# Designed miniproteins, single chains, continued (2), part 89

Each design is a single chain, and the fold is of that chain. pLDDT is the mean over its residues in the fold that is shown.

## One batch from the design tools (miniprotein)

Design m7095
Fold by ESMFold2-Fast:
Structure m7095 (fold): chain A 75 residues (1-75)
Amino acid sequence: EREKRAEELLKEGEKAFKEGNYDEAISLYVEAARLGTGELRAKALENLADVYEKMGLHTEADAYRAEAEKVRAEA
């Protein structure tokens, strides 16, 4: 199922982010956002924003936060 895979990718991305593997975390969160819908997609986009912020890429972080808010507004 698409949502179950997105949940697994989110967990893998969180592990990569915690380990400081930002490139891997980004890749995993991007896939989670593509496969997930609603709150799951919004969570993946927020996690992407957190990774970009940790890397000092504030413009990209702001863009992903805005996209997460749009996803939530659409239910």
Scores: mean pLDDT 85

Design m7096
Fold by ESMFold2-Fast:
Structure m7096 (fold): chain A 57 residues (1-57)
Amino acid sequence: MVPEDLLKALARHEVAELLGIPASALTVVDLEQGPTSARVVVEAADGTRHVLEGRYA
């Protein structure tokens, strides 16, 4: 299981790279972590939400 603070940082970084904006402009609004998977919802300043889902390999 990955620490929540690390997952939040990684999720914001991923969305920031995809959108070409700084990670500081993004907010994590939801985080769900299971034993083999995680789901993070990141909100941009304009209110748009981006969902990131992953599985532990």
Scores: mean pLDDT 77

Design m7097
Fold by ESMFold2-Fast:
Structure m7097 (fold): chain A 110 residues (1-110)
Amino acid sequence: MITYAELAEIFFGILDVDGDGVITLDDLRAFYDRSGIALSDASVQLILDSFDVDGDGVVTLEEFLAYMDDRLEGKLDELVTKEQGRTWLTTFFKSFNIEVSQEEIDELLS
C-alpha cells in the first residue's frame, strides 16, 4: 500500500519531464506532445495555472501536494491500495485529457 502523498509524488514525477524538481509550461507541453495530444499553448497554460498557486509560472512539489490535499479533502496521508491508486491516476490523467496505458501506471506503482 502507498499513501495518496506518494501517489501524488509519482504523478508529479511524470509531469516533471526534465526532472528538475518543478513543473514548467515546457514540461507540460513535452508531456502532452509525448502523449500524442495536440493542445494549444493557451490550454497548456490553463492547466499549469490550475496548479500554480503563487503565479510564478512554475509548480513546485509543495504547491502540487497542496493542490492534491485540497482535492482529496485533507486525506493526503491516507493509505491507498495499488488498485485504488491505479484508478485514481487514470481518472486524474483523464481530467487533463491525458491517456496513459495500464502498463505505464503499473510500472509507476511498482
Scores: mean pLDDT 71

Design m7098
Fold by ESMFold2-Fast:
Structure m7098 (fold): chain A 82 residues (1-82)
Amino acid sequence: SMEDRLIAAADRLVEELKDKPVDERIEAFVSFIRALIKMGVPVETIRRIVDHVIEKMKELGVPDEEIDKIRAAMDATIAELE
């Protein structure tokens, strides 16, 4: 499905960015969410992708403080739709 492909893209993004500074990771994830918005991906699907990204970062041992910052930035980007 399209959602499965987007989740796979998000997984690749998490892996590619794992060694980057948190600010660069935030910018990349925000850009990813904005791209999904421009493509007309449903908000509910975008929220599931965000939840998947957060779970993946937790599994990889990313510090909670960094996860919270990245989640806040993605959630703020989604809120711009409403």
Scores: mean pLDDT 85

Design m7099
Fold by ESMFold2-Fast:
Structure m7099 (fold): chain A 63 residues (1-63)
Amino acid sequence: MAQIAQGALEAVRSAAEAGASDDGVGGLAGTMMSLSHSEIDEWRKKSVEEIIEELERIAEYLS
């Protein structure tokens, strides 16, 4: 589980550096974490910084 969160964090950082939109970054992270449609929609509304913070928190908690 922690490996999935780390992979999502890496992908989010790469997408943000490539100029992906906040919506796109949130959708990518939610999909990689295998979240429900409603959870993915909530993550699409988050900023890149909020998504990174949430993924770091999940990765640490699941380690």
Scores: mean pLDDT 75

Design m7100
Fold by ESMFold2-Fast:
Structure m7100 (fold): chain A 69 residues (1-69)
Amino acid sequence: TEELQAFIKKLQERIAELDVEIAELKKEKAENADNAERVAELDREIQFLEGVRALLHGMISYTQRRIAG
């Protein structure tokens, strides 16, 4: 339905935002490679956001299956 397609678009928009945030954190991690404490903090933040990204991809997959079936 059009509602489910609009929902997928919203999820894709949020994934695009997360991709930017993750890229910025990875850049900051590279710039702070000599600071073990900061690297560990950034790794935790990146891992959390990658988890959120995976969840959103799961929601898109589920929604696409509902449109197809």
Scores: mean pLDDT 86

Design m7101
Fold by ESMFold2-Fast:
Structure m7101 (fold): chain A 92 residues (1-92)
Amino acid sequence: KVEELAEEIAEELEKLITSTPEERLEYVTNNKEALEDLAKALAKYLKKKFPDYSSETLKEALKLAVEKLKPKLSGPKLEFLEKLSEEILKYL
């Protein structure tokens, strides 16, 4: 159950990262307000998409999703994933 949720979250994050120009990923990574705004929006999106899951379960699934994505990413994409996911956890 948590594994399947983590896979869905990983797919959503991978799509966001691969469909966004690297210049925009670097901008968000280095702009605290932009990073916080995006993280809050994504936390709200995850809660709305998965309303039957607890905050604790969503946090666990997000952490697992990040570990699944780390080996596939490098450079600005990896830094964006790490900083964004850490920020999302504050709003879940």
Scores: mean pLDDT 88

Design m7102
Fold by ESMFold2-Fast:
Structure m7102 (fold): chain A 98 residues (1-98)
Amino acid sequence: KREELEKELKEAKEIIDEEAPKIVDFIKEEEKELDELEKKGDYEGALKKLEESIKKAEEKAEEYEKKNSLGSHIVASLYRMIRGINLIIKKNIEKKMK
């Protein structure tokens, strides 16, 4: 029924509205720490930080997938996208290390 769909969409929006600021904070903290390490020329430290961030993003994606709702699956997908972006950043840092 349409009422069930409207409820699912409302619940999805509420989860996204709650979780989006936390995801933004996660990205900002990661960028700040990574930028500091890059400026110091600590590329090995930067790679280690990226590996930790990739692992955390995977753990968060799995956590939200287990909640089994439309909103939680969207949040899980956002964490998987963050993981993908971090893999690209890692590849770019590896190029600087030769």
Scores: mean pLDDT 80

Design m7103
Fold by ESMFold2-Fast:
Structure m7103 (fold): chain A 72 residues (1-72)
Amino acid sequence: VEELIEQLREAIRKGDLDKAVEYATELARALGLTDEQIEFVVRAVRVAWKAGAPAEGIAEAVLTLAQDFARE
């Protein structure tokens, strides 16, 4: 999980949105989220990216959302 978070941050820092979405999807799936919940997380990443949010902030938001969904 921690390794996926670091890979997500790295992808965001490199400006690779496709890889950032891929790692966010993998992280959410590893935490047991449904496809519908994963879609929500991916949408949040894209919105934050367009708003110019920092890499650390985007990664933290993804982790928080994924963990909240995993808690039901």
Scores: mean pLDDT 77

Design m7104
Fold by ESMFold2-Fast:
Structure m7104 (fold): chain A 66 residues (1-66)
Amino acid sequence: RISLLQRQLDSTQQVIDMVQRRLDELDRLAQQGDKEAERARERLQRVLDSLKSTQDHLNEQIKKLQ
């Protein structure tokens, strides 16, 4: 049975993967001089950093339940 924390970790990983793909696309556009892509990349980078912090917290909680 999948624990609630494991499900939250899986969901967080899926969002991280989506954000990372979008960041890669925006980085490419920003390299070509797209100012809108540059601003969107900075915003998504902050979201990614927050999601990684959440992932670390969930991993720590799962280890304690081990």
Scores: mean pLDDT 80

Design m7105
Fold by ESMFold2-Fast:
Structure m7105 (fold): chain A 101 residues (1-101)
Amino acid sequence: RPLTLEEARRVLKRAVVSLAFLYAEGRITKEDALKALDAVGNYLREHAAPDVTDEEIDRLVAEAKKALDRIFELIDQGKSLEEAVREVLGDEGLEIYRELR
């Protein structure tokens, strides 16, 4: 099934929360987590609806990387994963966090 731009955005938000969780557990490095977002971006390009451009996917991946970097900064400053996700991704991020834990 071809993914809409909104479905692609939701996939990337879920990936950000999942990778942040793995980082907080000490199970993934920052560098490997960012590479994982590139792999998700490649998947989204292969499965995107015809009206979704590569440039739109590139923008969403860049936004996801910035969000994940900000979450890492907050965790490294001593904030909990839940606090970091809330500050960067808001209520939608908290919904994903609660679903995944």
Scores: mean pLDDT 86

Design m7106
Fold by ESMFold2-Fast:
Structure m7106 (fold): chain A 61 residues (1-61)
Amino acid sequence: MIEVDLSGFSEELKEKVKELVEAIENNASFEEIKRILSTLSSEELDKVFEALGAAQERMRA
């Protein structure tokens, strides 16, 4: 299970990150993941990828 640190995120961004994480965990299609990502600004995408990268590193530790 992927756990992501959302402490620095707005409520709306937290909801989008949870939707993205759930899609990834449920092996959603690339099209669905791309749709979710397309709703994010470049700054929000950077924050999301940083949080997901940290979560992935934690899973491998």
Scores: mean pLDDT 70

Design m7107
Fold by ESMFold2-Fast:
Structure m7107 (fold): chain A 67 residues (1-67)
Amino acid sequence: AEAEKQIAQYQENLDKLVALGQAEADRLLEAGDVEKAKKLREQIEIGLKGLQQKLDEKIAELKKQAA
């Protein structure tokens, strides 16, 4: 219950950061700064991959104990 709420809040915060980064990357693309937009997208993808893996592990653990 509480842990699930914390996981949901973490996921929501990550989604918000992705949305902000994506909007900034789109602005850079419209300004013609393709290299900066590409680097920003790559940084977001790499960072989120690690965090998503940790979240998936926590979710799996909670599901096993939720009987």
Scores: mean pLDDT 75

Design m7108
Fold by ESMFold2-Fast:
Structure m7108 (fold): chain A 80 residues (1-80)
Amino acid sequence: SKEEDEKLSEQAKRLAEEYAERIREAAKEGVEAGIKTLDEAMKQFNELAAKSSPEVGKSIAEGAAYVLRVGAEAIAEALR
């Protein structure tokens, strides 16, 4: 239903925001911690995608792409 798709899209957005912050914190502890948290985030997005309709898939992909970008930046900073 449209209501269920809306809830899943909002869940994807919240998941992206939460993991972006968690990855930034983990990367401050070290590269390995940042990578581990990024891997966890990708597993969560994959699980959500497997249970979602194609209509929600775009929001999930956008959230995952955002987290990948934030994660790459945070891990690159930790390598300095």
Scores: mean pLDDT 82

Design m7109
Fold by ESMFold2-Fast:
Structure m7109 (fold): chain A 103 residues (1-103)
Amino acid sequence: VEEAKKRIDDMKAELKKMLAAETDPMKKRVIQQALKVLDLALEVLDIATDPEVIEEVMRIAEEAYEAAKLAVESTDVRTIVGSALRLIGLELDLERLLERLRA
């Protein structure tokens, strides 16, 4: 769990650097959305004890990080929008996990 949290903190630090350097408003929103997903992933890890749940949270966190990187590196509006939509789905997946763990 501590190693997983450190990996997410490292990803958040990189996204914050990307956000500070970014000038495109759409790309800034995608980076901010990815940061929200990573924050939610940390909340799930605070209560998760099952190794399979921890693995799923890390998969979602890595996908969020990759979606933000893809959007920042892209010049294609469709790719940027696609990353934003993917991040919404990942956020919903984590909220569903959090609800199940609290129940």
Scores: mean pLDDT 84

Design m7110
Fold by ESMFold2-Fast:
Structure m7110 (fold): chain A 106 residues (1-106)
Amino acid sequence: SEEEKIKLEIEAMNLLRQVEFALDQAIEDFKDKDPEVAKMLEKARELVRESRYKSLDEQIKTLEEVLKMVEEAAKKASGPLRQKLEDLARYVKEVIERLKKLKEKA
């Protein structure tokens, strides 16, 4: 139904906002400690924002790209900064799986 479609779209948008919020927090953590990673995270955040009004399939693809960016940065980081990026990657992966479940219901 149209009502169910709207509910799925709202849930997907809320999940994307949660990823954007997590990226905002990570950007603040990295601004002074690793400006290059902070810049990469800002690019990732922009990709998430741009995907907000796209199809669910494109939103999933965007988050999979963001996940790869975060995982690549984590491999090059060490200590507490690596842990923060690994935690962020796990969170993004969880959101991707939730979006895939929403797609199964559509």
Scores: mean pLDDT 85

Design m7111
Fold by ESMFold2-Fast:
Structure m7111 (fold): chain A 94 residues (1-94)
Amino acid sequence: AREEMLRAVEAFEAAFRELAEKYKLSEEVKQILEETFARVRELIEQGASAEEIIAVVEEGKARLEEALKDNPEARRAVVTLLGLLAHEIREIAE
């Protein structure tokens, strides 16, 4: 499970880098994404529960909804991908 979760996080990080280029995301938004993924990776490596990992993803999602409130297209894309990441983590953990 741990290796599968880390591979999923890596794939989603790559997808977010493509979104950052496509939507010209601000440094603030990119920093929130980097902090969120770093914390998710740390928790996975520590063997944290899926609930703890998903809570960090949901916190990142809330921060990004506020940071992207003036860019609804980018907000929708970013929030959707974070929701998919949370779903994938839950599926791998089961």
Scores: mean pLDDT 84

Design m7112
Fold by ESMFold2-Fast:
Structure m7112 (fold): chain A 92 residues (1-92)
Amino acid sequence: SRRDHHDLALEIVMRLGSLSQEDQLAVIEEMLKAGLISEEEAKEIKELLEKGTDEARKKALSLVFQRLMQLSDEELLQAKAIVDRQVAAAQA
């Protein structure tokens, strides 16, 4: 459902937001390789994350959330798998 999609997109963004800057950048690169975001979107998000301010990080996560809301349910599950793998790697 649309509500389930929204809730999952929020969970993905919150999980991404808990990662280090290096791990956030790795997620964006994997999403780009998977075709889940455009090169233009990936560039903007990476530049915001590299600024290292709370405001820029919040803007980057907002852009990721907006993209996740435009994905199909299948693509959203692919995004979840990418983020979950990076979270698992960061905790190892």
Scores: mean pLDDT 88

Design m7113
Fold by ESMFold2-Fast:
Structure m7113 (fold): chain A 71 residues (1-71)
Amino acid sequence: DMERRIQEAEERTRRLLRDQVEGIIERLEEEAKRLMETASPEERKKIEEQLELAKKSVRKMHELELKKEKE
């Protein structure tokens, strides 16, 4: 039935979006790790703070998009 097919499509889309968000976060972590390899102790602290803010921002954006689509 159409309703079941729509529900299945929504579930697949939610999984794909979640996987994409995690992929972005992993890339941010990898970039930060590379930057920290050549950074001073002061720069490393700044990079860690920026990474946490970026991860928080990405997760918040994902939450807002899910709310928009569910609306």
Scores: mean pLDDT 73

Design m7114
Fold by ESMFold2-Fast:
Structure m7114 (fold): chain A 89 residues (1-89)
Amino acid sequence: MTPEQLDLEVEAALIIIGASVTLLAAQKIKNPEKRKEVIDLANKAIDYATQASQAAREGRLDEARKLLETAKNYYDQAVKILEEAEKED
């Protein structure tokens, strides 16, 4: 793999790890609607990050970057709602 492919795979792995931790934390959310929203967003982040990792391995670097941007946006949304839910707990 090129260094650029490795960097993209590392970024994807970090999003997958972070989103997985967010899924575990979401189980403590008392509000069922917010809990479901965090779970749905975290799962989307994992799905797009997994696709980005695959695209990076295949040398589709522009596609991998776009998929990572999408994964990062879903992850950031999930974390924001999780933090809001924890503050209102």
Scores: mean pLDDT 87

Design m7115
Fold by ESMFold2-Fast:
Structure m7115 (fold): chain A 84 residues (1-84)
Amino acid sequence: SDDEFSKEVDKALENSSLSNEIKEKLKNALLKNPSVIPSELIEDLVGLLSAIDDQERINKALNCLENSKNYEEFKECLYNALNS
């Protein structure tokens, strides 16, 4: 059961400027890999991605969500994606 996690994802996405395609990809990645980020940080992640003006960096960040085993790996992957 991840009802709280799912609600936080939906809430963060509803208030974001991300495209519908990116919202769907982000929601699917988070729901398939909920251990990659604490629920309290989902709104911060959505805000961060919404501030990125580079589609390739957004795609790299989504790949980090899908392929990271835990939050520590996700943070390292995300840092590299945003600084490359």
Scores: mean pLDDT 80

Design m7116
Fold by ESMFold2-Fast:
Structure m7116 (fold): chain A 55 residues (1-55)
Amino acid sequence: FDEKAEELLEKLREKALEINKQVYNGEMTIDEAMEKLKELSQELFRELAALKKEA
């Protein structure tokens, strides 16, 4: 469980960092970034819930 959860968290952090870079460079609006971050958080929670059910 922990190993898979850590992998998912790392993937989320990588995606979030990429979004921050795009906002900083003016390639993405704050509104777009917030929407993508919400989607990533929902996906993470769903995957964590699935791992917990399997564990």
Scores: mean pLDDT 78

Design m7117
Fold by ESMFold2-Fast:
Structure m7117 (fold): chain A 89 residues (1-89)
Amino acid sequence: MEKIEEAIEKVKEMIKEVGLPEETLPAAEAGVYAAAGDDEKASELFKKAVEELGVPTAVAVKAARAGAAAYEGNLEEARKYLKEAKELL
């Protein structure tokens, strides 16, 4: 549980630093939950980002990869994926 919250906090700060819209956060959270093994929660969060908040699928995929990387402790890779997501906007 705590590892999930810490990864979400880290990726949320990176989203702000990179200048991605806040609506990107649920897609990144989906990646965190997927890496943690909670596929149902991951699917719900990814759907929220794409269908409810209108995040482009390509951006949401990059954000989810960033979330998964943050959960695994790879903050450099997480930041790289978020920068790639920003370039797609």
Scores: mean pLDDT 87

Design m7118
Fold by ESMFold2-Fast:
Structure m7118 (fold): chain A 85 residues (1-85)
Amino acid sequence: SEKEEAIERLREVVKRIGELAKELIAKLKAKGTAEDKALAAGLEAQMAELVAYFEKTAPTLSTEELRAVLEGLEEVAKELEEYLK
């Protein structure tokens, strides 16, 4: 179904964001400043919240809502990929 496909695509994007965030967190921790460590901790918290939100909320969303969330998260993933270049 369209909803099942949207949930699957959303899961793939969440996973990709998680991998990109882990790379960014590692780079921030390697820099070792108090500011970079605070940013790394903030990103870790945000990623945990994103995963929890996806698992609990995605099944309750309409196909249109899932599509809108997917579009937004795909943009976030692209921005992270560009930032990590």
Scores: mean pLDDT 84

Design m7119
Fold by ESMFold2-Fast:
Structure m7119 (fold): chain A 86 residues (1-86)
Amino acid sequence: PSEEDVERIEELLEEARRALRAGDLETARKLVEEMTKIALSSEKDPKRKEGILKLYEEALRALEAGDLAGALNYAQLLVKDVRELS
């Protein structure tokens, strides 16, 4: 991933944190989707891509269930993954 991709996903994480704290689940879902797209574009390993997609599905279920901590944990894992690829 580029340095710009790292900066963008970290910015999206901060926006997601604010949306989750505000209970804005629609905005949080859109932000998690954007972060997932950046992570998938950065990852070349098919097994890791499968892991990212599985975590994305878990994050969507967490948001539907009102598990804000679970959704935030997923977003933080995406940032870590993108940073480790840099």
Scores: mean pLDDT 80

Design m7120
Fold by ESMFold2-Fast:
Structure m7120 (fold): chain A 80 residues (1-80)
Amino acid sequence: AGEVISGITVPDNSGETVRAPAGGVIENNTFGANSTLIAEEGGSIRNNKLGKNAVAIADDGGTISGNEFAEGALLINLST
């Protein structure tokens, strides 16, 4: 089964990068300022709250949906 990351709170400036690999899901989490999230091919990032200047990246075949982005937060789609 794919990895599921849910219900966590990542503090501001944690320096952590959270990844959803193929079949993995990052959902219903709260990420503080300057957090980085990556949906790899077949991974999903959904229904999370992303803080100021947080970055969410969709690699080729990754999906990002339903997330709340604060000021300066960025969504990057690499599958174009």
Scores: mean pLDDT 78

Design m7121
Fold by ESMFold2-Fast:
Structure m7121 (fold): chain A 82 residues (1-82)
Amino acid sequence: MMVYGEGEVSAEGDSPEGIKAKAKGTAVGSGIGTVKGEAETSKGHKGFSEFKVVVTTDEEAKQAAASEAARALVEAIKNELE
């Protein structure tokens, strides 16, 4: 059985040069799924995360997607600050 999930997270700073970043995660699989997170800051710094996980329901896929979106967001923000 194939399952699919998506998650989105964003961050925005309060300063005039505040960091703005968006991330999207996707998870797809049948038993063993691939989970990907992609993020980009407003200044063009990118982050991404990918791993394999067992996903058997759409709910599990959504949660996995949101988790990887969050990891990609952190990576993009870290790249912006470094």
Scores: mean pLDDT 72

Design m7122
Fold by ESMFold2-Fast:
Structure m7122 (fold): chain A 91 residues (1-91)
Amino acid sequence: MSREELLERIREIALERARAGEGEELRREVLEGLRELEELIRAGRLASEEERAAARDALALARAVIEALEEAGVDVGEAREALARAEEALA
């Protein structure tokens, strides 16, 4: 499975779960994960290119989940803001 195929599959699973009533739980999990990732980046704990590449992949996964949540009608404003902050911190 390619990275693009994996991200699309994650988005599909997230959309299915959100439509099944798990949207708020997924939103909370993504928001918590993004905040933790921002803290790790700002603390300088992601020093290697391998760690930074893994962080970029995690951000791409979070974006896919946020897009699925928004399509399901979940309020993703806070999660989108957290994603933007983590992306800026990693740049």
Scores: mean pLDDT 84

Design m7123
Fold by ESMFold2-Fast:
Structure m7123 (fold): chain A 92 residues (1-92)
Amino acid sequence: MREELVRQAEERFIERLRDKEQPPPEELREQVERYTRAALDTLQMLKERSTLQDEIDKEMKQLEELRREALRAIDAGDLLRAEILAFTLGVM
């Protein structure tokens, strides 16, 4: 279900990229950091109150891996990939 929402959001986002006008690298970096921080904070709060600790740890690890991939894409100048990854982080 969450994966379906992510897929739909990514599809709409890709359609909007038809002009291929990406935000500057500093804006993409800010988006990646902001979305990652918000998601990690939510998962950390949930972990304190949940019996699903292993599943939450897995999601936190995936989130950090996705953040690293997005930052690497920015550093490599692949702004299209970075924007897609930042968007994915924002809908997680």
Scores: mean pLDDT 75

Design m7124
Fold by ESMFold2-Fast:
Structure m7124 (fold): chain A 97 residues (1-97)
Amino acid sequence: MRVTVVVEGLSEENAKELTERLNELPGAKAELLPNGVVLAFLELSREQAEELTERLNEIEGAKAELLPYGVISVSLKDSKEAAEKLYEIVEEILSKE
């Protein structure tokens, strides 16, 4: 299923870096919106979307929620570490098939 991850709370610098890195992942496409929100488009199973949401909630200061129509809303505390952890989690989920 098509999943849209909506990432809020990052500074412009951290949001831009995250967007560029997500676009390097096979099967991921990311866009940085003018308001600093990062959109990531992933093709995931329902089980992968649920696992992604659960793992994103393990990031310190993060709040992630799986919404209707394959939207995952993520609020992060602005840090380079939080952005890097989000990238690592997405990469791991995509590498599982």
Scores: mean pLDDT 83

Design m7125
Fold by ESMFold2-Fast:
Structure m7125 (fold): chain A 58 residues (1-58)
Amino acid sequence: GAEKDTVLEILEDVLKTFGDAPIPDEAVAQAVEQLKKLGIPVNPSAKTVKELLDGVKS
């Protein structure tokens, strides 16, 4: 839906800016929880933004 599409647009911007940047485990946990509620698959073991969003694209 529109909510999911808006989140995906935000995630694409984050990926452009911080794709290879390491993210703390706390931030990964928060992102996983929020995206899971929206039905967006993410990698809970991710260490970078790119790794976190790999499950969204694939």
Scores: mean pLDDT 69

Design m7126
Fold by ESMFold2-Fast:
Structure m7126 (fold): chain A 65 residues (1-65)
Amino acid sequence: TEIIAPSEEAREAVEKAIEAYKAGDEEAARRWGRQMVALGGGLGPSELSVRIEELLLGRPVVDVS
């Protein structure tokens, strides 16, 4: 199933994942990150979405120096 724009729930999950990430709550950030993916909205097109995806995988998605 392909989604062009995130659903309301996916958008809320993105916001909560970002907030948790900024607060240093990796467990909550991973939880909301997985929720975003499950809702088909993706992680969103931002640096923070990439960082959240790294938390979901437990490894870097983007190489940083």
Scores: mean pLDDT 59

Design m7127
Fold by ESMFold2-Fast:
Structure m7127 (fold): chain A 74 residues (1-74)
Amino acid sequence: SDMLRRLGQELLEASDLGLKRAKEFMDEAKALAEKSTPEEAAKILAEAEEHVKKILENAQALRDQGKALLALAD
């Protein structure tokens, strides 16, 4: 099914975008931390890590769903 294949590919693309967003967010947080006090830097990185963890979990769920839909496609 072209519809299932397209939906599967769109979910995989959304997963990839989530991974890229997580990397960009962490890179921005690290850059901000370098300009901050050591105490503020630790808080920035800890909060960024928790936020990135949620993005990665969502990306994994999208990847798993996308793969399942592609497996059902012809």
Scores: mean pLDDT 87

Design m7128
Fold by ESMFold2-Fast:
Structure m7128 (fold): chain A 92 residues (1-92)
Amino acid sequence: SEAKEALRAAADLLAEIAERSENFESQVELTLALAAIGVRLSEIERGADPAEQLRAAADVLERTAAFLEEAGDLESAELLRAKAAELRALAA
């Protein structure tokens, strides 16, 4: 499933950013986002609409990006926003 592959790519990006983060609050936020993406993957496996799960995941990534931007991690915020846009395009 293209939707499941895209969500796994989003999870991998969140994990990579969390591993390189030196900010504890950012690591917590990224971990919560990663768990939320895991829920969206599980919902698709249970037969939920992939487009709704992709849009929900994009919302999670955009909220996490806003948090990272406020924390001063502009590069990681931009990467998450780009990934959110990819998920939204796939849901259209």
Scores: mean pLDDT 90

Design m7129
Fold by ESMFold2-Fast:
Formats: sequence, structure tokens, C-alpha cells
Structure m7129 (fold): chain A 65 residues (1-65)
Amino acid sequence: KIEELHKKMSEKAQELIAPIRKETDARLAAATTAEEKMRVLTEGMVKQSEIMARLNDELKKELAE
């Protein structure tokens, strides 16, 4: 059932991304320059993108049986 699989993958994504987002927010709060903030945001986005790409690949395999 696609809805159950989607919920499971969404929960996994939130669980894996939540600590990255918290770390990124903490680093942003400590950042004092625009360049530093941009670096922190970029690093956070890269980590989140890698997690989402992996989860999306797993979802495709599950949907293909």
C-alpha cells in the first residue's frame, strides 16, 4: 500500500533530517557573517539532499516490488 510506505519513508526522513536541521539552526545562530551563514545553509542542504536521494531510491525499489 503506497500510503503506508509513504508515511514510513516520511517518518524516516523527518527522523534523519531533524538532527541535521537542529545542528544547522545552532550553527546559524552562532554565525556572524553572511558568508558563514551561507556556508552553514549549503552544508545543511547537501546533507538533507543526500538523505532524500537515498530514501527516494529506497522508495522506488519498494514500489518496483
Scores: mean pLDDT 79

